Designed miniproteins, single chains, continued (5). Designs and how they scored, part 40

Each design is a single chain, and the fold is of that chain. pLDDT is the mean over its residues in the fold that is shown.

## One batch from the design tools (miniprotein)

Design m17367
Fold by ESMFold2-Fast:
Structure m17367 (fold): chain A 89 residues (1-89)
Amino acid sequence: MGKELYDKYFKSVLGENGEGGPSSSRLGLPPWPDLSELGKTPRESVTDEERQRLLNFLVNSMYNTVIPSIASTLSDEQRRALVDYLFTL
């Protein structure tokens, strides 16, 4: 589920490994964080607070971008699956 959601909605913007896609800078937006670093954190070391922080970042309308808009249309289950997948990159 999470990988399929990432590939469908985020891969074109953030890249295959969440490295931050060039489209973010081309759109005149602040650079997206390099999410590929999340995959370097052992799964047992990932806290619920860190997952919630990333989830809030994806859903937060602060950037008013395609990514937060897409994330806000996802169910809570789908958003959790996406965040879990990001920590495997």
Scores: mean pLDDT 60

Design m17368
Fold by ESMFold2-Fast:
Parts: C-alpha cells; sequence; structure tokens
Structure m17368 (fold): chain A 77 residues (1-77)
C-alpha cells in the first residue's frame, strides 16, 4: 500500500528501470505480479488530488504496466 503519490512515482521508476535491465530475466508469474502492482499503483494515484506529480506517477505506472505486458506477450509467443 502506498502512503503518497511521490512514493508511488519512485516505485514505478524503480520497476521501469528493472524491466529495462538486459541482465535481468523475468518469469511469466513475475511479470504478472509487476502488472498487478502497477494497476494497484494506478488505482491509488487516481484517488489522489490533481497535481503535476499525480500526472507523472500515472504516466510512470502506465509505462511499467505496458513494458511488463510487452515482455509477457514476448514470452507467450
Amino acid sequence: MFESVEEALEEAVRLGKELEDPSKSFSEEELREIIRRAEEMIEFVETQPESELKKKALSAALLVKNKALAKLRELQA
């Protein structure tokens, strides 16, 4: 559970960097868990007051979700 939009943004940035790291491999189950966490992050951030930080956090979380979905599709092909 996230305590702030700033914390959610930091977590989304961290996950995004891990997903882009070519030295790291992810299982289908790990990718599904990352997608779930990104969706929980989006749900949390959407409940918060409008701000530039909210916009950045939503964009970062959506990017993480899309990257994990792309990797999951690649594993299923």
Scores: mean pLDDT 81

Design m17369
Fold by ESMFold2-Fast:
Structure m17369 (fold): chain A 65 residues (1-65)
Amino acid sequence: VKTLEVTVVATAPTLEQAGQQALAAAEQRVKDLEAQGYTVLRMGVASAKILSPTTLEVTFRIDYA
């Protein structure tokens, strides 16, 4: 099992939308790994940090094989 940490900085009119954009980016990374022949075992949020009222930094942890 391999672990990948992906940090996404998302800017949107609201923090809710920024969080949704960050999640979408992480989901795309999962799809890219699966397209390369890996099996994604788990994806979750490792940390989240508010940088501004419109900017969110989210670190995702992806376990794959």
Scores: mean pLDDT 85

Design m17370
Fold by ESMFold2-Fast:
Structure m17370 (fold): chain A 76 residues (1-76)
Amino acid sequence: MSGSELAEKVQRNEVLSEEEAEQAVKIAKETLPELSEEKLEQIKEILTTEGDKVGKLKKLLGTENYGLFMSALSQD
């Protein structure tokens, strides 16, 4: 099915590889240009570690920006 594997992994709280996380961070930077480099590094850390990725990303980005980020990931 034509959905981003990255978006599905994030929603399932699966640990992303460094390459997958780098792709996700690139999408975040293009989708949310106001994000600081510090926040982009925090996104990478959340994506590459175990735990509640959805909750941590919503807390970091806010609900609106989280929705934009996940929508962009799913458009691959």
Scores: mean pLDDT 79

Design m17371
Fold by ESMFold2-Fast:
Structure m17371 (fold): chain A 114 residues (1-114)
Amino acid sequence: SALAAELEAAVEGLDEARIEAFIAELRALAARDPAAAAERRLLFLGALARRLLALLEAHADSPEVTPEELRLALWIHAVLGGVSLEEARAELARLGLSDEEAVALAAEIARALL
């Protein structure tokens, strides 16, 4: 679908402004049509999961978390939780997760989705 192509393009480009807009649209849709929101959330999570796992595979020999991996982990947490990016950042901070732990958790979620 056109939406799937737009989501894939935003995820491939790591375009935070477009991702934030898609999260806001998803949250608005969840208030009106929970079933349609659930389908769109799975589509969005699938795109994010594939991108994160591809990036982790490319950097398998590096012990350091990249900024791109951390951004994807944050976006996965936001979409999965049905919250904004700012709320997702606050939640990860409250949980006391390191960048490595946040990415590892997101990677486990990504593998479970694929």
Scores: mean pLDDT 83

Design m17372
Fold by ESMFold2-Fast:
Structure m17372 (fold): chain A 93 residues (1-93)
Amino acid sequence: SGQFGGGGASAKDGKVVGKGSTTTSGGATGFAAAGVSGVGHALDSHLRTGAAMGSAVADEEGNVLASGSGGKGGSPKAAEEGAKEEAARAARE
């Protein structure tokens, strides 16, 4: 599964690719199911538990708020950096 939210992780900040907040052992619930209204809470929970890897977060309009592979306890800023790297990599293709 690689879809996140309403079908677009980036609508304004160029191309940012993510799968939503994913975990290795089953903390991926909530983000996709809760949708945008639960995005902030779901992302915070995943980042605090060290579960956000290859993720992207967007608001109701599809603006990317945070994305990347922050690893264990990654911050929103680290996720945004990962998103920029993914966008740069995609631009090479």
Scores: mean pLDDT 38

Design m17373
Fold by ESMFold2-Fast:
Structure m17373 (fold): chain A 61 residues (1-61)
Amino acid sequence: SSRVERVNEALLSHGLAPLTDAEKELLRQLERQGVLNLDALANSPRTSLRMTREALRDLVK
């Protein structure tokens, strides 16, 4: 699985909403730009994942 799919699996394991295709692409872009480490994010606690989920939703509206 891709790194973004590991983030999606982490969100689901914590009872958070799954990533949309637009949000998955945004995460890939942020990783390519060096802004975000998706492996670190996938291993983050629920609080960090929830905050990231909320931020992504706001960015792709």
Scores: mean pLDDT 83

Design m17374
Fold by ESMFold2-Fast:
Order: C-alpha cells, then sequence, then structure tokens
Structure m17374 (fold): chain A 55 residues (1-55)
C-alpha cells in the first residue's frame, strides 16, 4: 500500500489513470475518481485511450 501524496491517505495506483486513488475507491472499482492524481480531463481521456489501444 502507498499513501496518496496529495492527501496522505492510503491509496493504490489506478490502472486507468496511472495515478493514486484511495484504497476504498480502488477496491470498489467502477467508482474510482477518474482524475486520480491531479490530471485534467483532457490528460485523463488521453490515458484511457492509450490503455484501450494497448489491449
Amino acid sequence: HMKDPRTGKEAKKSPVSGHYVSKEDYEAGERVDPLGGRVSKEVYDAIVEALKRKE
């Protein structure tokens, strides 16, 4: 487990955004904060598109 450097709470790295999300949100899956670690919606959408193409 890692602490979120933004909030200091326990967090895990999101496989979608590549940023840290809270441990609770990570385990919930579909209710993860889409921006995670301080990215704009534009950057987040670019990461999601890259992950879709990779699979």
Scores: mean pLDDT 54

Design m17375
Fold by ESMFold2-Fast:
Structure m17375 (fold): chain A 67 residues (1-67)
Amino acid sequence: SEEDAERTKKRVDELLEKAKQASGFERDVWIALAEIEVAIALIDPDPVNRKAGEEMKKKLDELLKEL
């Protein structure tokens, strides 16, 4: 659902912000949690949730390039 998609986007955005503010092992943990949330969204049977996952994966990939 769109509501589930928006919750996923918000959760991933929060995890990525924590990763940006952290370093070392703590950063790796926040990144791993964001990767798990994105992976779950990408395999969701709802295409709206998969699209949210694709958008979040793009944000995650951009962050990883900056690190």
Scores: mean pLDDT 85

Design m17376
Fold by ESMFold2-Fast:
Structure m17376 (fold): chain A 71 residues (1-71)
Amino acid sequence: MEYTIEAARRYAEEEGVDPELAARFAVGLYSGLVEVFKRSGVELSEEEKKEIAETSAKLGAGAAAVDDRAA
């Protein structure tokens, strides 16, 4: 989770997006994905959790950028 927040903030700042908004989206994505896997009875390895954290950080920054235009 800490990796997700830090990565999201770095990514957002590099792209000129709100780092707090990007971090919130990233945390939501990471938490949701991990919870879905746990509820499905899937045991996530440390490497899988890191992959999810990095993916969530990138998606969170992207979502923050899209949110600027909204739906």
Scores: mean pLDDT 74

Design m17377
Fold by ESMFold2-Fast:
Structure m17377 (fold): chain A 97 residues (1-97)
Amino acid sequence: MRELLESLIKDPLEELGRLLKIFGLPAPTSREEREALAKRFLEEASKDPVLKQYVDPSKSDLENLRELILEYELALVEGDTEVVDRFREILRKVVSS
């Protein structure tokens, strides 16, 4: 499962935009705006008691974003509502700020 999901995440910024649309949230159309949103999302995720475990400060923003999206997709498949809910709430928060 993990390997299959990893193969589907070719560009984590494009995947972030896809998830925003699925959640009914405004999706930035420019790469610069997506990168800025991803950075804010990672900053908030690093403070979250559930998601902080998936954020590694030694890795790039794109690597951390890919890991968070992968863990969200795995949580969705496994029925882990805690990870799913925290991912959605933080993403909503950073879009509205």
Scores: mean pLDDT 81

Design m17378
Fold by ESMFold2-Fast:
Structure m17378 (fold): chain A 79 residues (1-79)
Amino acid sequence: SSVEKVLNQAEQLVEQAKEAKAKGDLQTAFHYYSKAIQIYAALGRLDLAIKVAEEGKDVFKSLKDLPLPKLPEDLLPQL
């Protein structure tokens, strides 16, 4: 299904974020984590969006001057 392909794309973005983080490329890691979170949230997979946000938390804190990805309103109280 198209949804399954989009979920696989998000998973690949998380792996690319982890690789960028391991190389010290925090800006690239931020972009990949942000894209994965947006995809999961758009698909209603709030469980996965939250999990990825927590996993990328240190990257987001290190780049405090960059805006966080826009999430659904139901996730805002958790961030």
Scores: mean pLDDT 77

Design m17379
Fold by ESMFold2-Fast:
Structure m17379 (fold): chain A 61 residues (1-61)
Amino acid sequence: EIIRKLIVVTAPTEAEARAAAEAEIARLEQDGYEVLHRSSLTYQRSDGRWVVETGLLLRRR
């Protein structure tokens, strides 16, 4: 089964937001998902917080 998932992470710094996004993906892989494709968009909000949006195509192993 192919699963489409969107992960949205926010953090005070770009580095923290990127690290948190990578941690979420690593957790999915540990939970038995294979990442078939990923795309990420990184931007800063008007309040100064950083956002990383990651679109994933997953397959359950």
Scores: mean pLDDT 86

Design m17380
Fold by ESMFold2-Fast:
Structure m17380 (fold): chain A 70 residues (1-70)
Amino acid sequence: SAMEEKYRALVDEFVDKAAETLNAKLSEEQKKEIVDETVDYAMEKDPNASEERLAMIASTRLYEYILKKK
C-alpha cells in the first residue's frame, strides 16, 4: 500500500541516519530486518505512528542490534 511504502521510506532514512550517528556498520540484511520489523509494527499496532515515533522504534531496534550480547 502507499502508506506502507511511505513508512518504509521514512524508516529506511532514519536507520541510515542513526547508523551514521552511532558509527555502526550494518549489513544490508540487518538494515532490512530493522526496517521490516519497524514497518510491520507500525502497520499492525500503530497505523497512525508519527515520524518521531517511527524514528524511536527504529532507533531502539538499531540499539538492540549494537548492544546484543548473546
Scores: mean pLDDT 73

Design m17381
Fold by ESMFold2-Fast:
Structure m17381 (fold): chain A 87 residues (1-87)
Amino acid sequence: MMPSEAELTEAMAYLLLGVAYTISVVNGKKVSAELARKIAELALRLAEMGDLESAERVKEGMEELLPYAEEEAKKILEKAIAEIDAL
């Protein structure tokens, strides 16, 4: 069975969150604006598809990344978190 668009989007979001945690928490590097933008786009896409539970889980991951984000990345993550919280 082929995965649904929502299942693929969720899997990709969790993969990128895992990459961001490895870069930031494990390796001590900052999360870039590019990586933050990709994660935020996937979280908002899940919300647009009506998968609010998965969007909320990705939001929690984004909140955990805030202390490890570059200034621009932090702004991107905070904006996406606020948009999901407004749903």
Scores: mean pLDDT 83

Design m17382
Fold by ESMFold2-Fast:
Structure m17382 (fold): chain A 95 residues (1-95)
Amino acid sequence: SMQQVQQLSDHTSRHIDATMVYSDSNNLSRDQFVQQVTNTVSFSIRMHRINYPDMPDQQIRDVVMRVMDRHGRRHGIPRSVVTDVVNRAMDISRS
């Protein structure tokens, strides 16, 4: 539903913002930031799947990709890196 999409979008965006603040405060390298944001996004996806088990994986991926791409554009993260983060986060969220 649109409400579930909005909730996933808002929750994921908030957690990415927190990770950006943490990265800046701790002077993380790009690789360290990518690892942290991948873990954070994975956690957001896992929690959303617990609350909404019938939401299709493709819809979750589309929402998360849009959110991560928006943050990536703001912070100069290449689209290939954004795609890798989302793909890894989706995989880790199922483990």
Scores: mean pLDDT 85

Design m17383
Fold by ESMFold2-Fast:
Structure m17383 (fold): chain A 92 residues (1-92)
Amino acid sequence: MDVLRPADPELLKQAVEALKRATEAADKKDVEAAKEAAEELVKIAAKLPSEVSKSMVLIGLASLATVAEERGDEEIAKVFREAAKKVAEILS
């Protein structure tokens, strides 16, 4: 679609790198690092031009929240769930 700007490959790379940092923060049980990565992912999702790319960020955050909840890391799970909710609101 000509009205839509093409995906910025640097922005997609930033999303992947932020998801990796979020995963590492969850594995280390670092709540502050998880918050920082989650907030960055929400900002990136707002800038992503396609609903598909925004949905990928949402799925990533929701998956991280589920894994953290299964591990008993309730505070980290809450961080990712709140970020996922913000991305879902951007999609609406």
Scores: mean pLDDT 80

Design m17384
Fold by ESMFold2-Fast:
Structure m17384 (fold): chain A 64 residues (1-64)
Amino acid sequence: MVDEAEVRVALAEIYFAIGKLDEKKGNYKEAAESYERGAQIAAPADPVFAEELKKKADELKKKS
């Protein structure tokens, strides 16, 4: 049985992948939004991963 924490991390990894694709396209606003959503989802299950995603989102907001 997969618990909620495992599902949250997997979903956050999907948002991270979407954010990386948008970042490569130069869509920094969309990438930042994807990283921010991933961070919110990951926070209860993996606060370290959530913090990394939030930092990426904040960096991209400064570039945009």
Scores: mean pLDDT 82

Design m17385
Fold by ESMFold2-Fast:
Structure m17385 (fold): chain A 105 residues (1-105)
Amino acid sequence: DDAQRTKNDLIDRLQRMYQSGRISKQTYDDGVRLINQMYQRGESSQTIRNAFNAFMFMIQGDVYRASSYMQKLSPDVQQMVMSEIDNPVIRQKVADINNITPPAP
């Protein structure tokens, strides 16, 4: 219930941001994919929110705030978030801060 509500709330937020021009279609698609994958894996509402926050801060270039959320995630979920980040510089910086191996190109 909480995870499904969180999924719906976050996708609705992304849709509104895309429609208002605050994020690109690519960012919208990547964010929706991430949220749906986490929900399908049975991740908790809190884990979905933490992954979404990490993703959004990485898109904004705020690598330190992104890293604070990444550190709350399991290695598998960290890799899921990282795989949705198109900017290799941001991906590498967050990987370095968190001592994680970035996903292969």
Scores: mean pLDDT 86

Design m17386
Fold by ESMFold2-Fast:
Structure m17386 (fold): chain A 98 residues (1-98)
Amino acid sequence: MTIDEEIDSLIEEAEKLGLPEIVELARQIKANRGEDVDALVEIAEKAISLLVEKMREKGLNAEAFEKQVRELLEKHRDDPEAIVRIVLGILKKILSLY
């Protein structure tokens, strides 16, 4: 499966679940692939914030997970492909809560 196919599958699943915020973030990743890494990092920060919000809504402790994801993002800050994969992992984690 290509990254584009993975993004399109995630958008379809998020639309079926009525999660417009995930649809928007997935579309932003698709539009910014191969672009400036700063744009991808901004999208990743938004995805982390959304994950923390959704985890807290479900009564889950987000602190340790947020720390782990932020450390992973910082380690791969200069790797656009890795950032895309990190964001996809975050969005899939949010979908797993539904």
Scores: mean pLDDT 81

Design m17387
Fold by ESMFold2-Fast:
Structure m17387 (fold): chain A 95 residues (1-95)
Amino acid sequence: SLDAEIDDAMARIAAGVTFLSSLRESLKLSKAAGDKKGEEYSQKGIDYAQKGDLKKAIEELKKSVESSEAEGKKDTAKKLKELLDEAEKALAAIE
């Protein structure tokens, strides 16, 4: 029905907002932590998401997590992993 189609569209829009929010928060966390390479990856993730390449956005966010882990920024890496999980769940709801 039209109502079910509207409800589905609204759920997908909400998931898209959550996805983009998770990417933006990952960029803020990498900046705050001084992880320049993680910041570059998070920015590339946002750029891919804006172009509609959500799977590449997730891959760039994974690289941001790996960068923070490699630099020993454990608290930042933990928060980025939580944002990655949230973004992956949001992507599953969009697809």
Scores: mean pLDDT 85

Design m17388
Fold by ESMFold2-Fast:
Structure m17388 (fold): chain A 93 residues (1-93)
Amino acid sequence: SKEQLENQANMLIGSMVVALAVMQRYRPELKEVARELMDILVESLSASPEERIKLAEKARELIKKHIPESDPLGQGLLKNLEEVIELEEKVLK
């Protein structure tokens, strides 16, 4: 159902927010970009499906710009953001 897709997206967003909050504390070199990513993801929790896609794309752009492609954190976040976009696109179909 569409609600199940939205709940899956919410779970992914919530898990990324928690991960980024921990990252701000333990990875000072990534603190500023992690803060910006966390703000985008927190905004996503109250956003419509269409706005969530826009916010996820904005988050992907920040990761690609500021985190090396070889970084496992960056890779994991990009994969989760791609899944959020796919889930929200299915909600809109």
Scores: mean pLDDT 84

Design m17389
Fold by ESMFold2-Fast:
Structure m17389 (fold): chain A 57 residues (1-57)
Amino acid sequence: GMATVVINTTGGATQTVQVEVPDGAAPVAVYDAASGSTALVGPLKAGETATVSVQAG
C-alpha cells in the first residue's frame, strides 16, 4: 500500500511524496540527489504519514 512522507527542507520548502510500502512496517529513507543527503524515517506502514527534515544545499 501507499504511505506518505513529508520532507521539510531547512529554509522552509516542504514536499509531500507517496511511497509504496510492503505489508506491515518498512523502514524508509529519503535521498536528495541534488545535495547527496539521506535522512531515515522510522518504520512506516501503509496509510501512515512520516515527517523528515533535510538540509538545503
Scores: mean pLDDT 71

Design m17390
Fold by ESMFold2-Fast:
Structure m17390 (fold): chain A 93 residues (1-93)
Amino acid sequence: MALSDEEAAAALEAMLSEDKEERILAARRLSRNPTEEVIDGLAALLESEDTFTRIAAVAALAVIGSEKAREAIRKATEDEDERVAAHAKLLLS
């Protein structure tokens, strides 16, 4: 269950994939390993230019559910894409 730092970095990189299945598997893997480094990495992905990567990062942070993860989701409520913003608002309600 515990990811090494290199495995966590690889999963965070997979969140940038154009393959929907690869992003979903990466998000699930990261959400099961809620280290501070994983949460920080997911929060950084909220600044990705790809809307689907940001949606997946919000979803993974919501599964983690820690106060730090919720703080990252709160910032995503102000996202430029209404789909990301609406998802973040729903997950905080």
Scores: mean pLDDT 81

Design m17391
Fold by ESMFold2-Fast:
Structure m17391 (fold): chain A 95 residues (1-95)
Amino acid sequence: ARAKLEEAKELVEKAIEYAEKGDYEKALELLEKAVELLKESGVLTPEQELELEILIALSRIALGIGKLINDDEFAAKIIKEQAEKVLKLVEELLE
């Protein structure tokens, strides 16, 4: 479990870096991979799994809106905010 949490943390940190560079599609891809690893870890409560699903759904909506209105900065900002929330959860799970 710990190895999957540490790998998920690394992927979330990379997702934040890509979002800061404006590569929001790559940021979302890495964030989705991190959340999948967190689910596979088996340490999440049902409420934490639901929270992660909501964060991914919001990130996907932000991607769609960003493409529709041609605002990459909006999409990147929202995806970064969701990634930072996932990072906080992973750090709490590693304690």
Scores: mean pLDDT 84

Design m17392
Fold by ESMFold2-Fast:
Structure m17392 (fold): chain A 67 residues (1-67)
Amino acid sequence: SSEEVQQAFNKVLRLYTQGKLRQGDEVPVLKSLGFSDQELSRFFNQKTLEQARGLEAPQTLIELLKS
């Protein structure tokens, strides 16, 4: 849902602020959490989604976001 994507964005933003995540890693991280391109297209433009294609998020960051 949009609320779940928004909550995940807030966690990703916090990780950026803490220096634990690089700019541009947000889409790979969210996809690793199970969000589809269709769900993410409501918040990111197509260019951003295309640039993130084939990129992977570190497993440790995925686990941190799930906790």
Scores: mean pLDDT 68

Design m17393
Fold by ESMFold2-Fast:
Structure m17393 (fold): chain A 65 residues (1-65)
Amino acid sequence: SEKRKKAVEKIKELSKETGILSIEKVEDDTIYVKAKEDDLSKMIASKIRAMSIANEAGMKLIVVE
């Protein structure tokens, strides 16, 4: 759906801007991201923002190692 595509695009731009999260794959209603652990506070803030973007589009965000 358009809403889901826009959510993925927003998370890609967030990843490009901050370098904290990277999208590994997108399957159905789930966005899989990899996170850097250099600064836990910044990582948590980026995860919350990405989760908010995904959730508003009816998608899940999963952090993979």
Scores: mean pLDDT 80

Design m17394
Fold by ESMFold2-Fast:
Structure m17394 (fold): chain A 81 residues (1-81)
Amino acid sequence: SAVDEIMALLKSLSEEERRAAARSMAALLQYAHPSPEGRALAQRILDAVEAGDWAGLRALLEELERRHPELVRAILDALKG
């Protein structure tokens, strides 16, 4: 799944690269969903990456994929370059 690919990619990155990737994911989410709910979800993703909470991050991405699968694919494409 796209979530599995995102998780594998993030785990292959350094801490600094993971923080940059998290900021890119948050920016894409805020652009696609400029709502209070979108901002809260973007912040939860940033917090999960900073805390090293891989289980929490996966759960957030799986929830996002269920509601907005095209957005998760866009995130994966952006992270791959």
Scores: mean pLDDT 85

Design m17395
Fold by ESMFold2-Fast:
Structure m17395 (fold): chain A 68 residues (1-68)
Amino acid sequence: MSLVEQAKALADRIAEIERQIAANGGVMTPEQSAELARLTAELARLYAQLSPEQQAQVFAHLTELLQA
């Protein structure tokens, strides 16, 4: 799995948790809060290692997820 693929997979998981939080009236469980923080930190770490072109690919993927 490439860094771009890893970043996209983390973005998918973050989007899933965000949808669960929204479905719960915007209230995060302690487990969701901890997992979201961990996934967000890992995504930031991977994103910092990407080229500008690869960062654009991840951003495009996030845009698609937000429209779903």
Scores: mean pLDDT 81

Design m17396
Fold by ESMFold2-Fast:
Structure m17396 (fold): chain A 90 residues (1-90)
Amino acid sequence: MREKIAEETLKKGEEIAEELRKLGEEARKRGDTETAEVAYKLALSVKGSAKGTAEEILSSTPEEAKELGERFIKTAEDLLAATRERVERS
């Protein structure tokens, strides 16, 4: 069970990081280098956080594993939404 939650956390983190990277590419094409750099930094942060959270999930209790995974996904999705809105304002 924990292994599945860790794997799903890594997959979701990678998916969100790729979407953040694409938003950075869009901002760069619009000439907004500052927003592009922020999006790229967030993409790397989400990837790193996904790995760290997955490692913590594997060494946590089953109850903690579920909470860690759900919290990570919500936070990453919120960051993606905020970044998308920022790019649209560029």
Scores: mean pLDDT 85

Design m17397
Fold by ESMFold2-Fast:
Structure m17397 (fold): chain A 106 residues (1-106)
Amino acid sequence: SLLERARQSRDLPERARLIYEYAKEKGIEIEVEVEFLTDYDLSADTVTVTARIRVKAKDKKSGIEVEIERELTLSGTRDEVGRALTQAVVDAMIEALEKLEEKRKK
């Protein structure tokens, strides 16, 4: 399935595209919220960011909804933190979609 391929892919843009195609095919609405819990100094070579990621996945036809919340602290260069944060968001989206699929089967 598209969702299984998204889980196995190592390419972040491909994973995001597969998630989008899966959600569209299944009639699922995805909402993503990212809250930064700490200020970071953008002038620094390295940053530490604490973020809360919330993903809601809703089946438009049935109204069944699941919500995933994750809090994480990331440290590194701005680019490293940005990629790691994007990866964490994508992982949370996949988890929300998998939990929604499980609920739809019950």
Scores: mean pLDDT 80

Design m17398
Fold by ESMFold2-Fast:
Structure m17398 (fold): chain A 116 residues (1-116)
Amino acid sequence: MKVSKDLVEEFRDYYNSQDKETQEQLAELARLFGVELDVNKVSLEAAKAFLESLSRPITLALMESKSEFVSKDEFRSGLAQFLGKKEEELEPYGRAIDFIIDFLKKQKVFPGFKEK
C-alpha cells in the first residue's frame, strides 16, 4: 500500500477524534505489528508505520479471496492469518478493525471496496 502524507495526517486526525476505548484497542492492535500508538494522540511517524504494516494483511486477504473484492470478513481473515491467530481471537479488537476498514474505505485505499 502506498502511504501518502495526506493519508497519514487524515489517519492521525481521525484517530485523535475517537473515544478512548477505540484508541486503546487500536494501540493494542498496533503493538501486534510492533508499532506504538499514544492514547489521545498519535505521531505522524507512528501513524505511517501502522498504515504501512497493514499492506501485508491486505495482500493475504487478496490471495485467499476467490472474489475480485476484499470484503470486511476477508480483511479480518487476512489479519488473523498474518498475526498467527484465529478470527475469534480478533473479536476484542472489533472496534479497531472496523475503524481501519472504514478509514481505508473512505480514503479509497482499500481496493476491495471499489466497484469495477
Scores: mean pLDDT 71

Design m17399
Fold by ESMFold2-Fast:
Structure m17399 (fold): chain A 74 residues (1-74)
Amino acid sequence: SMEDELRKLLTSEEELPEVHPPKEFDPLLEQLEKEAFRVILSDPELRALFLEDPERAVRAVGVVVMRRYEELTS
């Protein structure tokens, strides 16, 4: 689940890979980003992790969203 992937990345001590989003607007990509942030903000633990390290949280969202996007569009 997206929640499990976000939790794993946010609690990891390892550096997250860089993500290169497509330059063109994609409604699916936007939907997946909104879903990921809704998951983070809806869970008290994930919300706390986001507030502690917002930079890492944004990067984690990028990683999870791009994985989902590639799976759905490939």
Scores: mean pLDDT 78

Design m17400
Fold by ESMFold2-Fast:
Structure m17400 (fold): chain A 62 residues (1-62)
Amino acid sequence: MEEFIKEIVKKTGLSEEEAKILLLKVEEGADPKKIADSLVNSGVISEEQAKILVELLEKYKK
């Protein structure tokens, strides 16, 4: 988990706490694409950052 938290922070600019919440949502069965889309729609990340985030969350989900 810590490795994915650090990579999300580095690539998206989200805080460690925000990154951890996203990883927990994925563990609970949340769709990585829906998570990323909600962050883009709320103006938290760019569409390019969302693509990277989806790849990281999918890799974490396996």
Scores: mean pLDDT 81

Design m17401
Fold by ESMFold2-Fast:
Structure m17401 (fold): chain A 95 residues (1-95)
Amino acid sequence: SELEELQKEAQAALEKGEPKFKERVKKGELTEEEKEIGEVLLELYKAIVNSDIEAFKKAVEKLLELMRKMGVPEEEIKKFEKEAEETIKYLEELK
């Protein structure tokens, strides 16, 4: 199923990304903005793994706000919003 593949990818991203992120935070290698982005991305992946629609929506909203703050092009923001809406549909199908 689409969701099982998405959850597997999210779990792999967490297993690889979370230890690396924690190490970089501990070493002081990240700016405050990079820390915020990293934290939100981890929240996003955890929400997918747990099928937590509300946590996913919250993480998406926070990431969109950060992207706008950082001057990410509107076309990239719209692309991310569309992908997030598709992910929410997959999560809702398994109520």
Scores: mean pLDDT 80

